# Designs tried in a protein design run: designed miniproteins, single chains, continued (3). Part 102

Each design is a single chain, and the fold is of that chain. pLDDT is the mean over its residues in the fold that is shown.

## One batch from the design tools (miniprotein)

Design m11536
Fold by ESMFold2-Fast:
Parts: C-alpha cells; sequence; structure tokens
Structure m11536 (fold): chain A 70 residues (1-70)
C-alpha cells in the first residue's frame, strides 16, 4: 500500500541520515518531503515528525538504528 511504501522510505531515510551523521533537523526535513510526496496531510506529517523527534531525543543514534533495522 501507499502507506507501507511511505513508512519504508521514511525508515530508510532515518537510518541513512543517522549513519551519515546528519542533524535531526536535516532528517526531519527529508522525512517531511517524503511524506508530502505520498500525499500525507500537514497535520499527519506534524504528528509523525513529533514522534520521530521524541524517539531521537530519548534513544541514542545507535539504538534507533538497531530498532529500525530489526
Amino acid sequence: SKIEEANKKVVEEIIKGLKEGKSIEEIKKRVKEILKSYGFSEEDINLIIELIEEMLKKLSREEVIEILES
């Protein structure tokens, strides 16, 4: 489904960004662009971005990568 494809792309982008040492702000910007391309509303995008930001604040970069690759 479109939602499953968007989720996969978002996860891949987060993993790539963290491995490349990109800032949280750069990762958030790229995730927003992906979600917009799949037709997500601004409200849904904001909720997803808040969840990603909370995860990145509470867990190390290495822990996030391990969770997303598992």
Scores: mean pLDDT 82

Design m11537
Fold by ESMFold2-Fast:
Structure m11537 (fold): chain A 62 residues (1-62)
Amino acid sequence: TLTHKFTVGGKEVTVTIEGTKATLTMPSDMSEAEKAEAQAKANQLQGLAKLKALRELLEELL
């Protein structure tokens, strides 16, 4: 499980990655653009988590 905090538009966003699922915790007062930026960052972190899982599988096979 990975938890990462970052700031978008001066507001703190928390991403929790559990396996291959990413959960975003965002303030309700964020603009649509700020929410899109937070979602893009969460998607990037989720992609990295999936790549890590694939690397661990390959390392065990190699």
Scores: mean pLDDT 74

Design m11538
Fold by ESMFold2-Fast:
Structure m11538 (fold): chain A 72 residues (1-72)
Amino acid sequence: MLKVKSTATVRGPDGNLLKKTVNEEEADSVFDASADVSGLPPGRLTVTIVHEAYKDGKLVEKYERTFETEVP
């Protein structure tokens, strides 16, 4: 069975975890993941989005993207 998992992790300028969102569902190879930064403290945030596809419980595909944003 094919299972896809998307994890969005938001960290503050000190590297502390501020928010983590995990979505798991049966899907094709098209992934969509977002990070909600509303209500977080001002400053530079690092957002890491990881997409993982599993087949029969084994990781078969992984995609990772990291970007920075600033809250005024």
Scores: mean pLDDT 69

Design m11539
Fold by ESMFold2-Fast:
Structure m11539 (fold): chain A 91 residues (1-91)
Amino acid sequence: SIAAKLEEIDRALEEALARVEEAVAAGDLKLPGPREEAVERARRFLRTAAELEKKLLLGELDEREALEALLETARELGLEEVAESAERLLA
């Protein structure tokens, strides 16, 4: 059901949020600036990505619209590598 998939997105987000600090500390997630600010920006991006995934699942936007919104958010948060990946997918 759609409700079950929405719950799955929320669980995946919660797990990702719990792991982002560890990923930044391990160097697996390369973000500019101080660690605390990098972690906060990564968490904001993850929350936005989960929200866009829910909207895509509900048919409120298409895949291209979701990718464009992710690109804008990545740019606003200074997540250069994420922005470059989104640009590549939109090409």
Scores: mean pLDDT 79

Design m11540
Fold by ESMFold2-Fast:
Parts: sequence; structure tokens; C-alpha cells
Structure m11540 (fold): chain A 65 residues (1-65)
Amino acid sequence: RELLIEVARGEAKGAEENAKYYRDLADQLRKDPSKIDLANQFDEIAKGYEKAAEQTRKRAEELEA
């Protein structure tokens, strides 16, 4: 049981780190008007990772309860 909780928490952390990475990258790209479309794509990727992190974190909490 503890191993499953640790794995889920690790996955949530990984997703949160990926979300931050893509959001920071999107912000950098947005400074260049020619790369706005790419920046928007990376924002969407970051949102996907944020959602995955929330879901995995909630699952870890359910396993703890």
C-alpha cells in the first residue's frame, strides 16, 4: 500500500514539474511575437500536466484515507 502511495505522489510531483517547465517555456516564447502560437501550444501542454497532477494527487490522498 505505501509503495502505491509513494508512486502516485512521485507521479504527481513529476507532472507538476513538467507543468511548470512548459509554462515557463511558454512565457519565454510569448516574448517573441513570431512564437505566440507555439507559446499557446505549450500553455495547453502545461494545463494538461496540471490536470494530471491534480488527479494523481487526489488518487494518492484517497489511497491514504
Scores: mean pLDDT 80

Design m11541
Fold by ESMFold2-Fast:
Structure m11541 (fold): chain A 94 residues (1-94)
Amino acid sequence: MSEEAEKEVEELTEEAQELTERATRLTRELREGPVTEELRRELRELEEEARELLERTKEAIKKYGEYADPTKLSATAVLVAGAVAEVELARRLA
């Protein structure tokens, strides 16, 4: 029934956590040192990944909303929103 939904939710959760960690690290580097072209490139990559993750999460909610665990789906949506917010914070520092 919801096996595909559970797998997608777990995958989105893992990707959101990884993106948050990468964005938090980049934010720290941007605050502590000079804004280099390398850091600006990493930021552009994270912005693109965040946009894709947000769209995938919206699609998952529409497709699996009735089949996924609502607690897990809600938690995943919050984690994705947090990841996007961290990337936005890094963008403001560059």
Scores: mean pLDDT 81

Design m11542
Fold by ESMFold2-Fast:
Structure m11542 (fold): chain A 70 residues (1-70)
Amino acid sequence: MVSNESIATTAALLALEGKTPEQIKKNLMILGVSEEKAQQIAETVEKLRSIKDKREFAEKVFEAVLAILS
């Protein structure tokens, strides 16, 4: 089983790499995230792409994913 923290870390790394919403969704579903939550995470990442600082962007993605998975 994959922890919520590991899923959030994976989502943040994929987001930093510039992966598309479809790629993020697919990768999270492979890790056991439901389709509905994976879609919500992918949409949240796209909204957060307005954050210009890479570290702040990654931290915000990580926090948002943990909130969605909780």
Scores: mean pLDDT 86

Design m11543
Fold by ESMFold2-Fast:
Structure m11543 (fold): chain A 86 residues (1-86)
Amino acid sequence: KEKEYEKLIKEFEEKLREMGVSEEFIDLAVAKLKELYVKEKASVEELKKVAEKLLEWLKKNGEPKTPQEFMDMIDKIIEEVKKELG
């Protein structure tokens, strides 16, 4: 369980860097996924879906102008994934 989580976080971080996302935004995205896992007890499946949707959104739209806009978008993606899994 923990091994799959650690691998997912590492691969997600690496993919964000490959896309040219700034370190500040990478740190924010990684922190949000870690919070979902630790605080909200989200499954690895939920984290994978959030990561995939966020990567797709960034590929289509690019990096937002502010950290707050980025956090708001991550929260919307999390809400969408929760609705798909529930």
Scores: mean pLDDT 82

Design m11544
Fold by ESMFold2-Fast:
Structure m11544 (fold): chain A 68 residues (1-68)
Amino acid sequence: SLAERGEAYYELALRAVEAGDARRAAKYGTMSVSLLAAAGQDERAQAAGREVRERAAEKGILDELRSA
């Protein structure tokens, strides 16, 4: 389902953040939010985007993620 794919991309985005890969984190995070929103899970999509950004801030790569 779109929701399952959205959650899978969310997990990939978090893994990318932990690896310091801001471009992959941005790509997977955008895919996650888009798929969750397409599945009608707007609140979950918003939460997923916030969590990826918060994790990126903790790793010191938030500016790179936002510019990716």
Scores: mean pLDDT 88

Design m11545
Fold by ESMFold2-Fast:
Structure m11545 (fold): chain A 85 residues (1-85)
Amino acid sequence: SAALEEELRRRNEAFLKELEPLREKALNTGPGEGEKLRKEIGERALDKGVELALEYARANGISREELLARIGVPAARERLEAALA
């Protein structure tokens, strides 16, 4: 629905805004700490992607099988399978 699509867009915008301090810190941090921050940003991005995908699937009657088939990124698919278990 249009209302759900707008809600998901708003949540994604809020997520990106939440990540801004971490992205700025990663850009201004040395290699070791910067790598740790980039990993944290990546994990948060995967979690948010799975959250939004599950909300979309739930609202549109998309089955577990159909949702998993749509995800081409192995790490995202594995994270989604864990969330559905």
Scores: mean pLDDT 79

Design m11546
Fold by ESMFold2-Fast:
Structure m11546 (fold): chain A 56 residues (1-56)
Amino acid sequence: SPELQQQIDELNAQLKALEAQAQDPSNSREKRHEAILEGASLSVQIMSLQVQQRVA
């Protein structure tokens, strides 16, 4: 559905921002680690929505 595609696009934009935070040496080690974990969580959510998009 168009709504699922929009949600996937928005989450992909958030994932890109988190990847940038994880790779930014000006961020603390802890902040970079948190960005990595949050990015992994978003990746799982994106995969779930992509499966729903293919079925629907």
Scores: mean pLDDT 84

Design m11547
Fold by ESMFold2-Fast:
Structure m11547 (fold): chain A 58 residues (1-58)
Amino acid sequence: SPLMEKVKDMLRMLGDFVGQLLEAERAGDEEKVKKIEEEMKKKVEQMKQQMDAIEQQE
């Protein structure tokens, strides 16, 4: 389904962010952690908006 393809894309994107976040946390780079969290939040909001649009059409 179109929703499943979007979920797969989201999981790949989140996987990349999680990797970066864990690396920054292990390094003790609090500023980098905050930056990554903000980027994740923005992308999650965008994806949520796209998924809501798909649900409204179905």
Scores: mean pLDDT 78

Design m11548
Fold by ESMFold2-Fast:
Structure m11548 (fold): chain A 107 residues (1-107)
Amino acid sequence: SSSLLAQGQQLIAQGKKARAQGKYDEAIALYQKALEIYKSIDDPISPLNIAKTYINLGAAYGDAGKYDEGLKYLDKAIDIADSLNTMDGEVLIVAAAVEKAVIKRLQ
């Protein structure tokens, strides 16, 4: 549904604002709500949105010092992005790899 896609996008935007303000638990909760919406949509764009949401979750968990959880979500993002075999997927693999490198340096 176009309405569900818009709701997911709004939750991602709210999560990014919360993360920028250091409200990491709030950002994680907002991203998890967006993830559930994207998983409920039977649409070819849903895997891309799910992968993007996993990157946001991984980064927010990393910022919160929850490194193992962060790495787990980033690995899930890479698996989905790699399965897409698209340029958008390649961009997401690079983004997730950068976030993993940040977390591993902080461990």
Scores: mean pLDDT 90

Design m11549
Fold by ESMFold2-Fast:
Structure m11549 (fold): chain A 95 residues (1-95)
Amino acid sequence: MKYSNKTRVLLSLFRISNENGPDALVSQADLKERNPDLSSATISRTLKELVEEGILEVAEVRDGVRYYRIANAAKGVGLVLLEIGDEVEKELAKR
């Protein structure tokens, strides 16, 4: 794959946030639905890395399921990353 697993998960997170609102809560299951070829373990590790980098925060835990939110500092960058991601994907598909 041309994108890293981290980039794929990050783009999916920003897409969900753009669709459902800036404070949208995202579970590992939501990301698995958008990335069925990625293992749940890979998604879980990537989410942990994004939290450590300050891009995501753990917003809450409901019934043992962790819900993530895009950190306030990263919200403005999210829309730019979505646009860049779509543009890069189109360019890579041509070449």
Scores: mean pLDDT 70

Design m11550
Fold by ESMFold2-Fast:
Parts: sequence; structure tokens; C-alpha cells
Structure m11550 (fold): chain A 71 residues (1-71)
Amino acid sequence: ALEALRARYAALAAEVEAFYKESGGDEEATAEYAARKLAELFGGSVPEDASLEEAQKKAEEAERAALEKLA
């Protein structure tokens, strides 16, 4: 379970790194992309009109809920 989760985090990190390079180092766009991808990883969804802060909060909530099921 934890090993599978680590593999998913590694895959997400690779996608975020690729996005960062394609965006030319846009930190804000990369942070928003990472938050949306993290939320999707844990079965959450972020509204298209959500702010970066709301997207990050949604990602954290989805991750926390998923980790509680693994503990």
C-alpha cells in the first residue's frame, strides 16, 4: 500500500517537473498544476474556477482522506 502510494507520488513528481520545464519555469502555473494533479491522484476534483489556494486545499483534503484509509 505505502509502496504503491510512493510510486504514484514519484509519477506525479515527474509530471510536475515536465510541466515546469514546458512552462519555462512558471512557478505559479506549476503549483496549480501540481495541486490539481495531486487532488486527482486521491480521487478528488478541483473546480476550473478555483483559486490556487482553493486547489491546494482540495488537494490536501483529498490526500489526508486517502492516507487515513491507509493508516
Scores: mean pLDDT 73

Design m11551
Fold by ESMFold2-Fast:
Structure m11551 (fold): chain A 70 residues (1-70)
Amino acid sequence: MSLEEQQAINTGASAAIDAAREKGVKEGEKAGEKAALDKLKSHGIEAEVKVEVTEDADGTIIVRVTVTRK
């Protein structure tokens, strides 16, 4: 994984966690995908991004970010 892809994943995950805590899991997924895509575009990377946010029974937010290069 490139450094640019890792930065996009980290940016997406941070945005997803913040939005999920404020607005809920589905809003977190949308915010994370947008943030990661915007970061990838800033590096000239063409990719698809999928963000999945899950809240477990203890209230822990779990985020998975998947980047697929085109």
Scores: mean pLDDT 80

Design m11552
Fold by ESMFold2-Fast:
Structure m11552 (fold): chain A 68 residues (1-68)
Amino acid sequence: MKIKVVDEKGIEATIEAPPIEELKVGDIVEVEIDGHKLKAEVVEVIGKDTVKIRFLENGSEATFTVVK
């Protein structure tokens, strides 16, 4: 499903994934930011609506929280 999220800097993105709480470390998700689709690996599931990922293209990490 498409999930609207915000990173630690307030940047909005959309993640194509199951519900955040169903994600596991090592899962690959697709993240869309400003029309760019990027693949990322889940490195930590922090909470029910918060996940830390690492972008595969550059190794950059971001923490995303579901927008309410």
Scores: mean pLDDT 79

Design m11553
Fold by ESMFold2-Fast:
Structure m11553 (fold): chain A 95 residues (1-95)
Amino acid sequence: MKEAEEEIEKKLEELIEETARRLTEEALAGGSSESFEDLFEGAKILARETVEEKLPGDVQPVSEKGIELVKEAIEARKRIEEEVEKKLKEKLKKE
C-alpha cells in the first residue's frame, strides 16, 4: 500500500536471499570459516545495519506505522539468521 513500506519489504527480501547465499558461498569456497556460528554472527550484524539504515530512528517510537516497520525489521533479521543457518547446514553437509 505505502510505497516506502513496499520498498523496504522488497529490499529486505532480496537482502535476506543475497546475504544468506553470499555468506554460505564464502564459507564453502573461501575456506574462511572456523564454524557456522561465526558466519551466523556476521549475518546478524549485517541485518541490523541494513534495517537501521532503512528505518529512521525518529519514526520508530512515534508512529503506528513505525511500530509496524520495527516488527518487519525484527522478522527480517530472524529470517536472515534462519536462512544462513539452513543454507550453511545444507551446503556443509553436501560438500
Scores: mean pLDDT 57

Design m11554
Fold by ESMFold2-Fast:
Structure m11554 (fold): chain A 63 residues (1-63)
Amino acid sequence: EVERFKELAERYERDAEGAERTAQENLAKDSPTAQTAGNVARVAAEVSRWLAEKYRKKAEELE
């Protein structure tokens, strides 16, 4: 149902926001471990944001 897709979109949006914050924080640090963690978080943020957009659009189209 539409509400379920909206909830999924919001969840992934929060995940993306958290991952992006983690990426930003780690990439700002000049250490190999932090750089690796930041890159992983950046990829996770991109995937979560893509999923959030996908489900949100699906919810709007389904009504």
Scores: mean pLDDT 80

Design m11555
Fold by ESMFold2-Fast:
Structure m11555 (fold): chain A 90 residues (1-90)
Amino acid sequence: GVKEKLEELAKKEAEEESKKVEEEGKKKGVPKAEIEALKKAIPVYLETLVELQIESQTREISEEEAERRIREVPEEVYEKTKKEVEEKLK
């Protein structure tokens, strides 16, 4: 089903983003504890994004409301994940 496919995609993207966050944080000298906390938050943020996308499609909830809630997911996390996926498709 749509939910299963989107959840699997989100998990894969979260894993890739976690690797990028660790490397970037290490280069910038971010404390290890802070990097670990951010890595733990990434899957939760992406799962929320997926749930909102499924809800907007299956329950015909307003797309405008869904887009607004999606923006509550940290923009940096979303943009980095999207950029990484696009880069791998090249």
Scores: mean pLDDT 61

Design m11556
Fold by ESMFold2-Fast:
Structure m11556 (fold): chain A 80 residues (1-80)
Amino acid sequence: SEVLDKAVNGILEGDESASVKKKGKTSAVIELKSKNSTVKLTYDEKKKTLVLEESTPELTLIVTLDENGNVIDAEVRPTS
């Protein structure tokens, strides 16, 4: 997915500690060692949305982006 590829590349350019752990057609997992966080990206072709889930030991941030990169939803919750 072009949307997923652009999101992955943006994260890699923004953080030198970023390493790709998994890369598929509709999902990717990136580890950010400097932040002790894991970023999970999921692209839904039917909804044309990208969900970005960033987990630290304390908090998980979930952001939903539309096909144009606009934030349509944002949630913060404790990491269980």
Scores: mean pLDDT 82

Design m11557
Fold by ESMFold2-Fast:
Structure m11557 (fold): chain A 64 residues (1-64)
Amino acid sequence: MIERTYEIDGVKVTVKATADSVEITASRPLTPEQQAKAQQLGDLALLEARRAARAAEEAARRAR
């Protein structure tokens, strides 16, 4: 799971991603332009979450 916080035009946006999903939460309502930018950041977080999940699974299997 990846959790990152970004600032888009002064608005705090938190992106949470797992290997299969992404959730975007904003501190204030986003404009359509800001929403598009947040979606792009979400796509990047999904890719990172997939890689992190694979590494975590390997570590968990070794620990158990």
Scores: mean pLDDT 78

Design m11558
Fold by ESMFold2-Fast:
Structure m11558 (fold): chain A 86 residues (1-86)
Amino acid sequence: EPLPITESLQKGIEGLKALKELYKQMNEEELERLRELEEEAEKKGLVLSDEQIVEAMERIVELKKQGKSNEEIIEALEEFLEELIK
């Protein structure tokens, strides 16, 4: 069953909001680490599907709700991207 457009947009918005909150709380070293990871993924030609983007966003939202640290969230994103590259 296809998700209603409103539901899909809501999940995307929640993920983007969680990501923006993460960026605001990160220090310069943590931001640099995340950018390096983004650059490495691009160099390997990794193009995330809409489904994979939603999955990553949902993971961020879930970890935030669990009270995980910014470092733990970044680590989870690193593991997610590493699995996609392999």
Scores: mean pLDDT 66

Design m11559
Fold by ESMFold2-Fast:
Structure m11559 (fold): chain A 119 residues (1-119)
Amino acid sequence: SPEIAALLARLAAREAEMAALLQQFRDAITNKAPQEEIEAILEEFERVVEETYAEFAPHLSPEVRAKVEELLRRIKELLEQAKEALKEGKYTEALYKASEAFTLAQAMINLIEAELRAQ
């Protein structure tokens, strides 16, 4: 349907934005950007993930929504751990935690996409 096609296009745009933010985070660490700028990228990533959940939650079954909410919780935990690692100067650990958060965000997007395609 045209409505499902539009939702899938918006979901793909959210995935692309998340991927761009992860790359910006990696580049900021490599270029030794101010810690405040690096933390702002992680905060923007969390915002995009939360906005993605809010936009697509009404289109999910209760069962899939519960799985997506659990992924969102884990993503937020990993981002908090990444911020803590940054405060301690542990840039490699921060990169690892942010990359894991991105992997879970991709899993969240895949669950949402599968639900939309099943309609």
Scores: mean pLDDT 90

Design m11560
Fold by ESMFold2-Fast:
Structure m11560 (fold): chain A 108 residues (1-108)
Amino acid sequence: SVEEAIKEVEELLKRTYEAFLKGIDEGREEAGKLAEFVKKVFDEIGNKELGLKAAQVISEMMAEMANLRYEAEKSTDEAKKEEFRKKAREVAEKAAEEVSKLLKEAYE
C-alpha cells in the first residue's frame, strides 16, 4: 500500500540521516538502500517518470548531506557540528516530503 511504502521511506531516510551523522561512507551506504527500495516500488507501480524524479530527489539529498558532513569535518568549531546536524535533518525531512508526494501521485 502507499501508506506502507511511505512508512518504509521515512524509516530509510531516518537511517540515512543517522548514518551520515557517523560518516560520509556510512551515509552513502544507507542512502543506496533507500534508492534501491524507492526504485523497486516505482518499478512495481510501472511509473518510470515519477521513479526518475524520486531518484533525483534522493541523489540531491545524498550530495547535499555528504557536502554538509565534509564541511563539518573540516571545522574545529562545535557550533558547525550542530549546524550540520540541523541542516542534515532539514534535508532529510524535505526529501521525505518530496518522495512521499511522488508516491501518493503514483498510487492515484
Scores: mean pLDDT 85

Design m11561
Fold by ESMFold2-Fast:
Structure m11561 (fold): chain A 70 residues (1-70)
Amino acid sequence: SLADRLSQLGRAATALIERNGVITAAQVRELGERYGVPQAVVDLLVAAAERNGSLDADQLQRELVRALLL
């Protein structure tokens, strides 16, 4: 399901944030491809990362919840 794929992306992204403080748009694209997240959803997460310069854990969590409500 989309929820399962976003959960996988979220766990991997959280690990990167724990190491680096943030996740970038490029890293979101890579994880979206790795976990088979639909391109439209990846584009929304990438747009959020580009608007903010990057995503921290709190920003990522809010955007993942928003993606599930589409």
Scores: mean pLDDT 85

Design m11562
Fold by ESMFold2-Fast:
Structure m11562 (fold): chain A 79 residues (1-79)
Amino acid sequence: MMEEMARKAEEVAEAIRRAGEAAGADKAVVDAAVEAARRMVEALRRGAETGDYEAALAEAEAIAREAQPALDALAEAMA
């Protein structure tokens, strides 16, 4: 499960980068969103290593909340 979730997070990071590039969004906004997705992948991989699945999900959710402003800015740029 953790491996599958990490893979999905990587796919989301790639989708964010491609969408941002296609929309002509600021590189800094795209980079921030991609970095947040990669930090989520790292949190999920650490959870797999330690076996603390619930802590890993909580950490990934916290990263997603911190990234919300960058994601909102990217969505506005694509509008």
Scores: mean pLDDT 73

Design m11563
Fold by ESMFold2-Fast:
Structure m11563 (fold): chain A 98 residues (1-98)
Amino acid sequence: SLKEKIEEIKKSGEKYKVPKEKIDLAIAKLRYRTEKTEEAREEAAKLISELYGLPLEDARKILEAEAELLEAGVDNPELDEKVAEELKPVEERLLARL
């Protein structure tokens, strides 16, 4: 259930010392994916905007793109870690060009 998934996010966040703002965002994203309401969408987008310092419109686009990727079966935390590791050499190459 949604309530059980929210409790697991809170429990995991506390165990791994994740900042409260990131826990709140994870819960808001889960609510949007589950409820698919405009209210849940706007709350998640607002938290993305505040946490990452992005314009609200860009935060909405990120949220929509992430939801589309998750519906396509990209909801894998291990894939996220692999993507981050593969992108690290790309970020280093971009920094070397600056």
Scores: mean pLDDT 68

Design m11564
Fold by ESMFold2-Fast:
Structure m11564 (fold): chain A 88 residues (1-88)
Amino acid sequence: SSMEKEKEEKAKEIKEEAEKKLKEYLDRAQESKDNPEEVLKYLKEAEDVGIRAASELVRLGNEELAEEVQKIAQEYAKKMLEIKEESE
């Protein structure tokens, strides 16, 4: 149905927007690697992006993509944590 196609297109949009924001926060964390407090701030923003995107995808009935976006967000958070650890 047209509604199912619209939900699929919206789900892809949510994933792409989340991934774009996660990459932006990772880039900012890398630029701020000499400031652990700034890196932690971007880590928190990345966590919030993942939570919000996953919640929106669940509301669209796409639990599989919600799980995928959450895993992507966790990988970005892990990279930011590694940047913080390298700064110490």
Scores: mean pLDDT 85

Design m11565
Fold by ESMFold2-Fast:
Structure m11565 (fold): chain A 68 residues (1-68)
Amino acid sequence: SEAERRRQITRLMLEAIDAAKSKNDEKVEELLAELKQYLNDHQLQAVKSMIEFVKKRVEEKELEALKK
């Protein structure tokens, strides 16, 4: 059903964000590959951009902590 599909997409997106926060790049790629089955190219690109942003924010915080 469409509701089941939306629930699955939301679950996968949340898991991908959590994997990105924990620097589990392998898990992020696995989850993005699964999301590709549900999302069009535009939606998938938006998710990839969000994941990249999350990764950069985590890296910036870690670099800042190492300086101080």
Scores: mean pLDDT 82

Design m11566
Fold by ESMFold2-Fast:
Structure m11566 (fold): chain A 87 residues (1-87)
Amino acid sequence: DDATIKEVEKLLAEAKKALEKGDLKKAEKYIDEAIRILEATGDFEVQVLAGMAQLSIAVGRVVGDEEWGLKRALELLEEAVKELKEK
């Protein structure tokens, strides 16, 4: 599963760069790709964190703070990667 972990880490790094530049659309594309990969892992805790990340994006849109939603999603997906690296 090293290939999956590396691909997700790459996507999250690109999402961070996009957020630093204020490119919310680009950040969301990378985050959405990471969510799809993580949901496909079959790991329950990872899937829960990915689902929470998706919910954070939706909440950010509803409350008019898309940047907050994407930053929270990124944090949750980084936690999901940690879960994948641990047993």
Scores: mean pLDDT 86

Design m11567
Fold by ESMFold2-Fast:
Structure m11567 (fold): chain A 80 residues (1-80)
Amino acid sequence: SSDEELMNRFALELLELADKHNIPVTKQSALAIFIVGEQFDMIYKGKPLEEAIKEVIEFVKSVDPEMGKELEERAKELLE
């Protein structure tokens, strides 16, 4: 599915941003767990891609507001 490919690309960009922003491994693990939960909801509960991405961005903003804003801009480019 193209939605699965977009979500995977979004997840990879988030992990690259977390590395670039020197986010601690414990917080990176929390981000990874949250992404897995959103992917589960997309596959098994029919959650729309746009809603899953929005929820990830809001979670990232709660961890690091600057990184979350950068992720939000990258997500807009992916959803064009």
Scores: mean pLDDT 83

Design m11568
Fold by ESMFold2-Fast:
Structure m11568 (fold): chain A 83 residues (1-83)
Amino acid sequence: LRDELIAVAREARALAEEYLPSMVPSIDSHIATLEATDDPRVHKLIAERLIVMLDMMRRVAPQVAARLDALRERLRAILQQID
């Protein structure tokens, strides 16, 4: 789960570098937090925050909506597994 969540965060970071660079430091902070802790409550919080960030990117960069929607579905699947 943690490795999958980090993989999604890294893909979101790559999109943010191109479409919303101001978001990159926040994503980097979330990746660092995920690497530092095994707490599933923190993993859930970061997954929820990443969904909000992907929704912001979708408003700014609708041309990559399909890629962002795929990442959101992966985050939703991860959230179901954290229960």
Scores: mean pLDDT 85

Design m11569
Fold by ESMFold2-Fast:
Structure m11569 (fold): chain A 88 residues (1-88)
Amino acid sequence: VDETEVAGAFLLIILSITIKEAERRGDTEVAKKLREVSDEAVRLIDQGKVPEAARLAAEGLRKIYEETGSPIAKEGAEMVERFLKELE
C-alpha cells in the first residue's frame, strides 16, 4: 500500500466526518464551505500533494471557524492540524 495514498485517504476521512457532522446539526452554510475546502484538497491529493492538501484544509477549516464561529469547523481544523504535524 502506498503510504501517500493512505495519508490522502485519512485526510479525506477527517474532512468527510467534519462535513457529515455539520450536515447532521443543520449547519448548511458551514457544510457548504467545508465541501469547497474538501474539493480543493481532493485536487491536491490527486496530484500526490498530500502535505499541501493538509495545509490547505487546515487553513480553510480555521478560516471557516473564524468567519462562522462553528465549533465543528474548529474541531475539524484541530484534527487536520494534528494530521499535518504527523506528516512532518
Scores: mean pLDDT 83

Design m11570
Fold by ESMFold2-Fast:
Structure m11570 (fold): chain A 77 residues (1-77)
Amino acid sequence: EVEELVEKAEELSKKNTLESAKELVEIGLKLARMGKYEEGIKALTQAKKIAESLGTPEGQQIAEAAEHYIKQIKEKM
């Protein structure tokens, strides 16, 4: 359900880990596929912020992917 995905995204947003950033990307994309574009963008924005804060090559790749997905979703709105 949408509410469960949003709650999980909020919980994951409190963590600064590569795993939480990856899960936030997955949740953001699931929300977008359900037509919940604003909620999806919020989850992807948090994923990008966490991924950038890690200062790792893996984090940088996740941040770039999240930014790309945010732009794609905005085009569908």
Scores: mean pLDDT 84

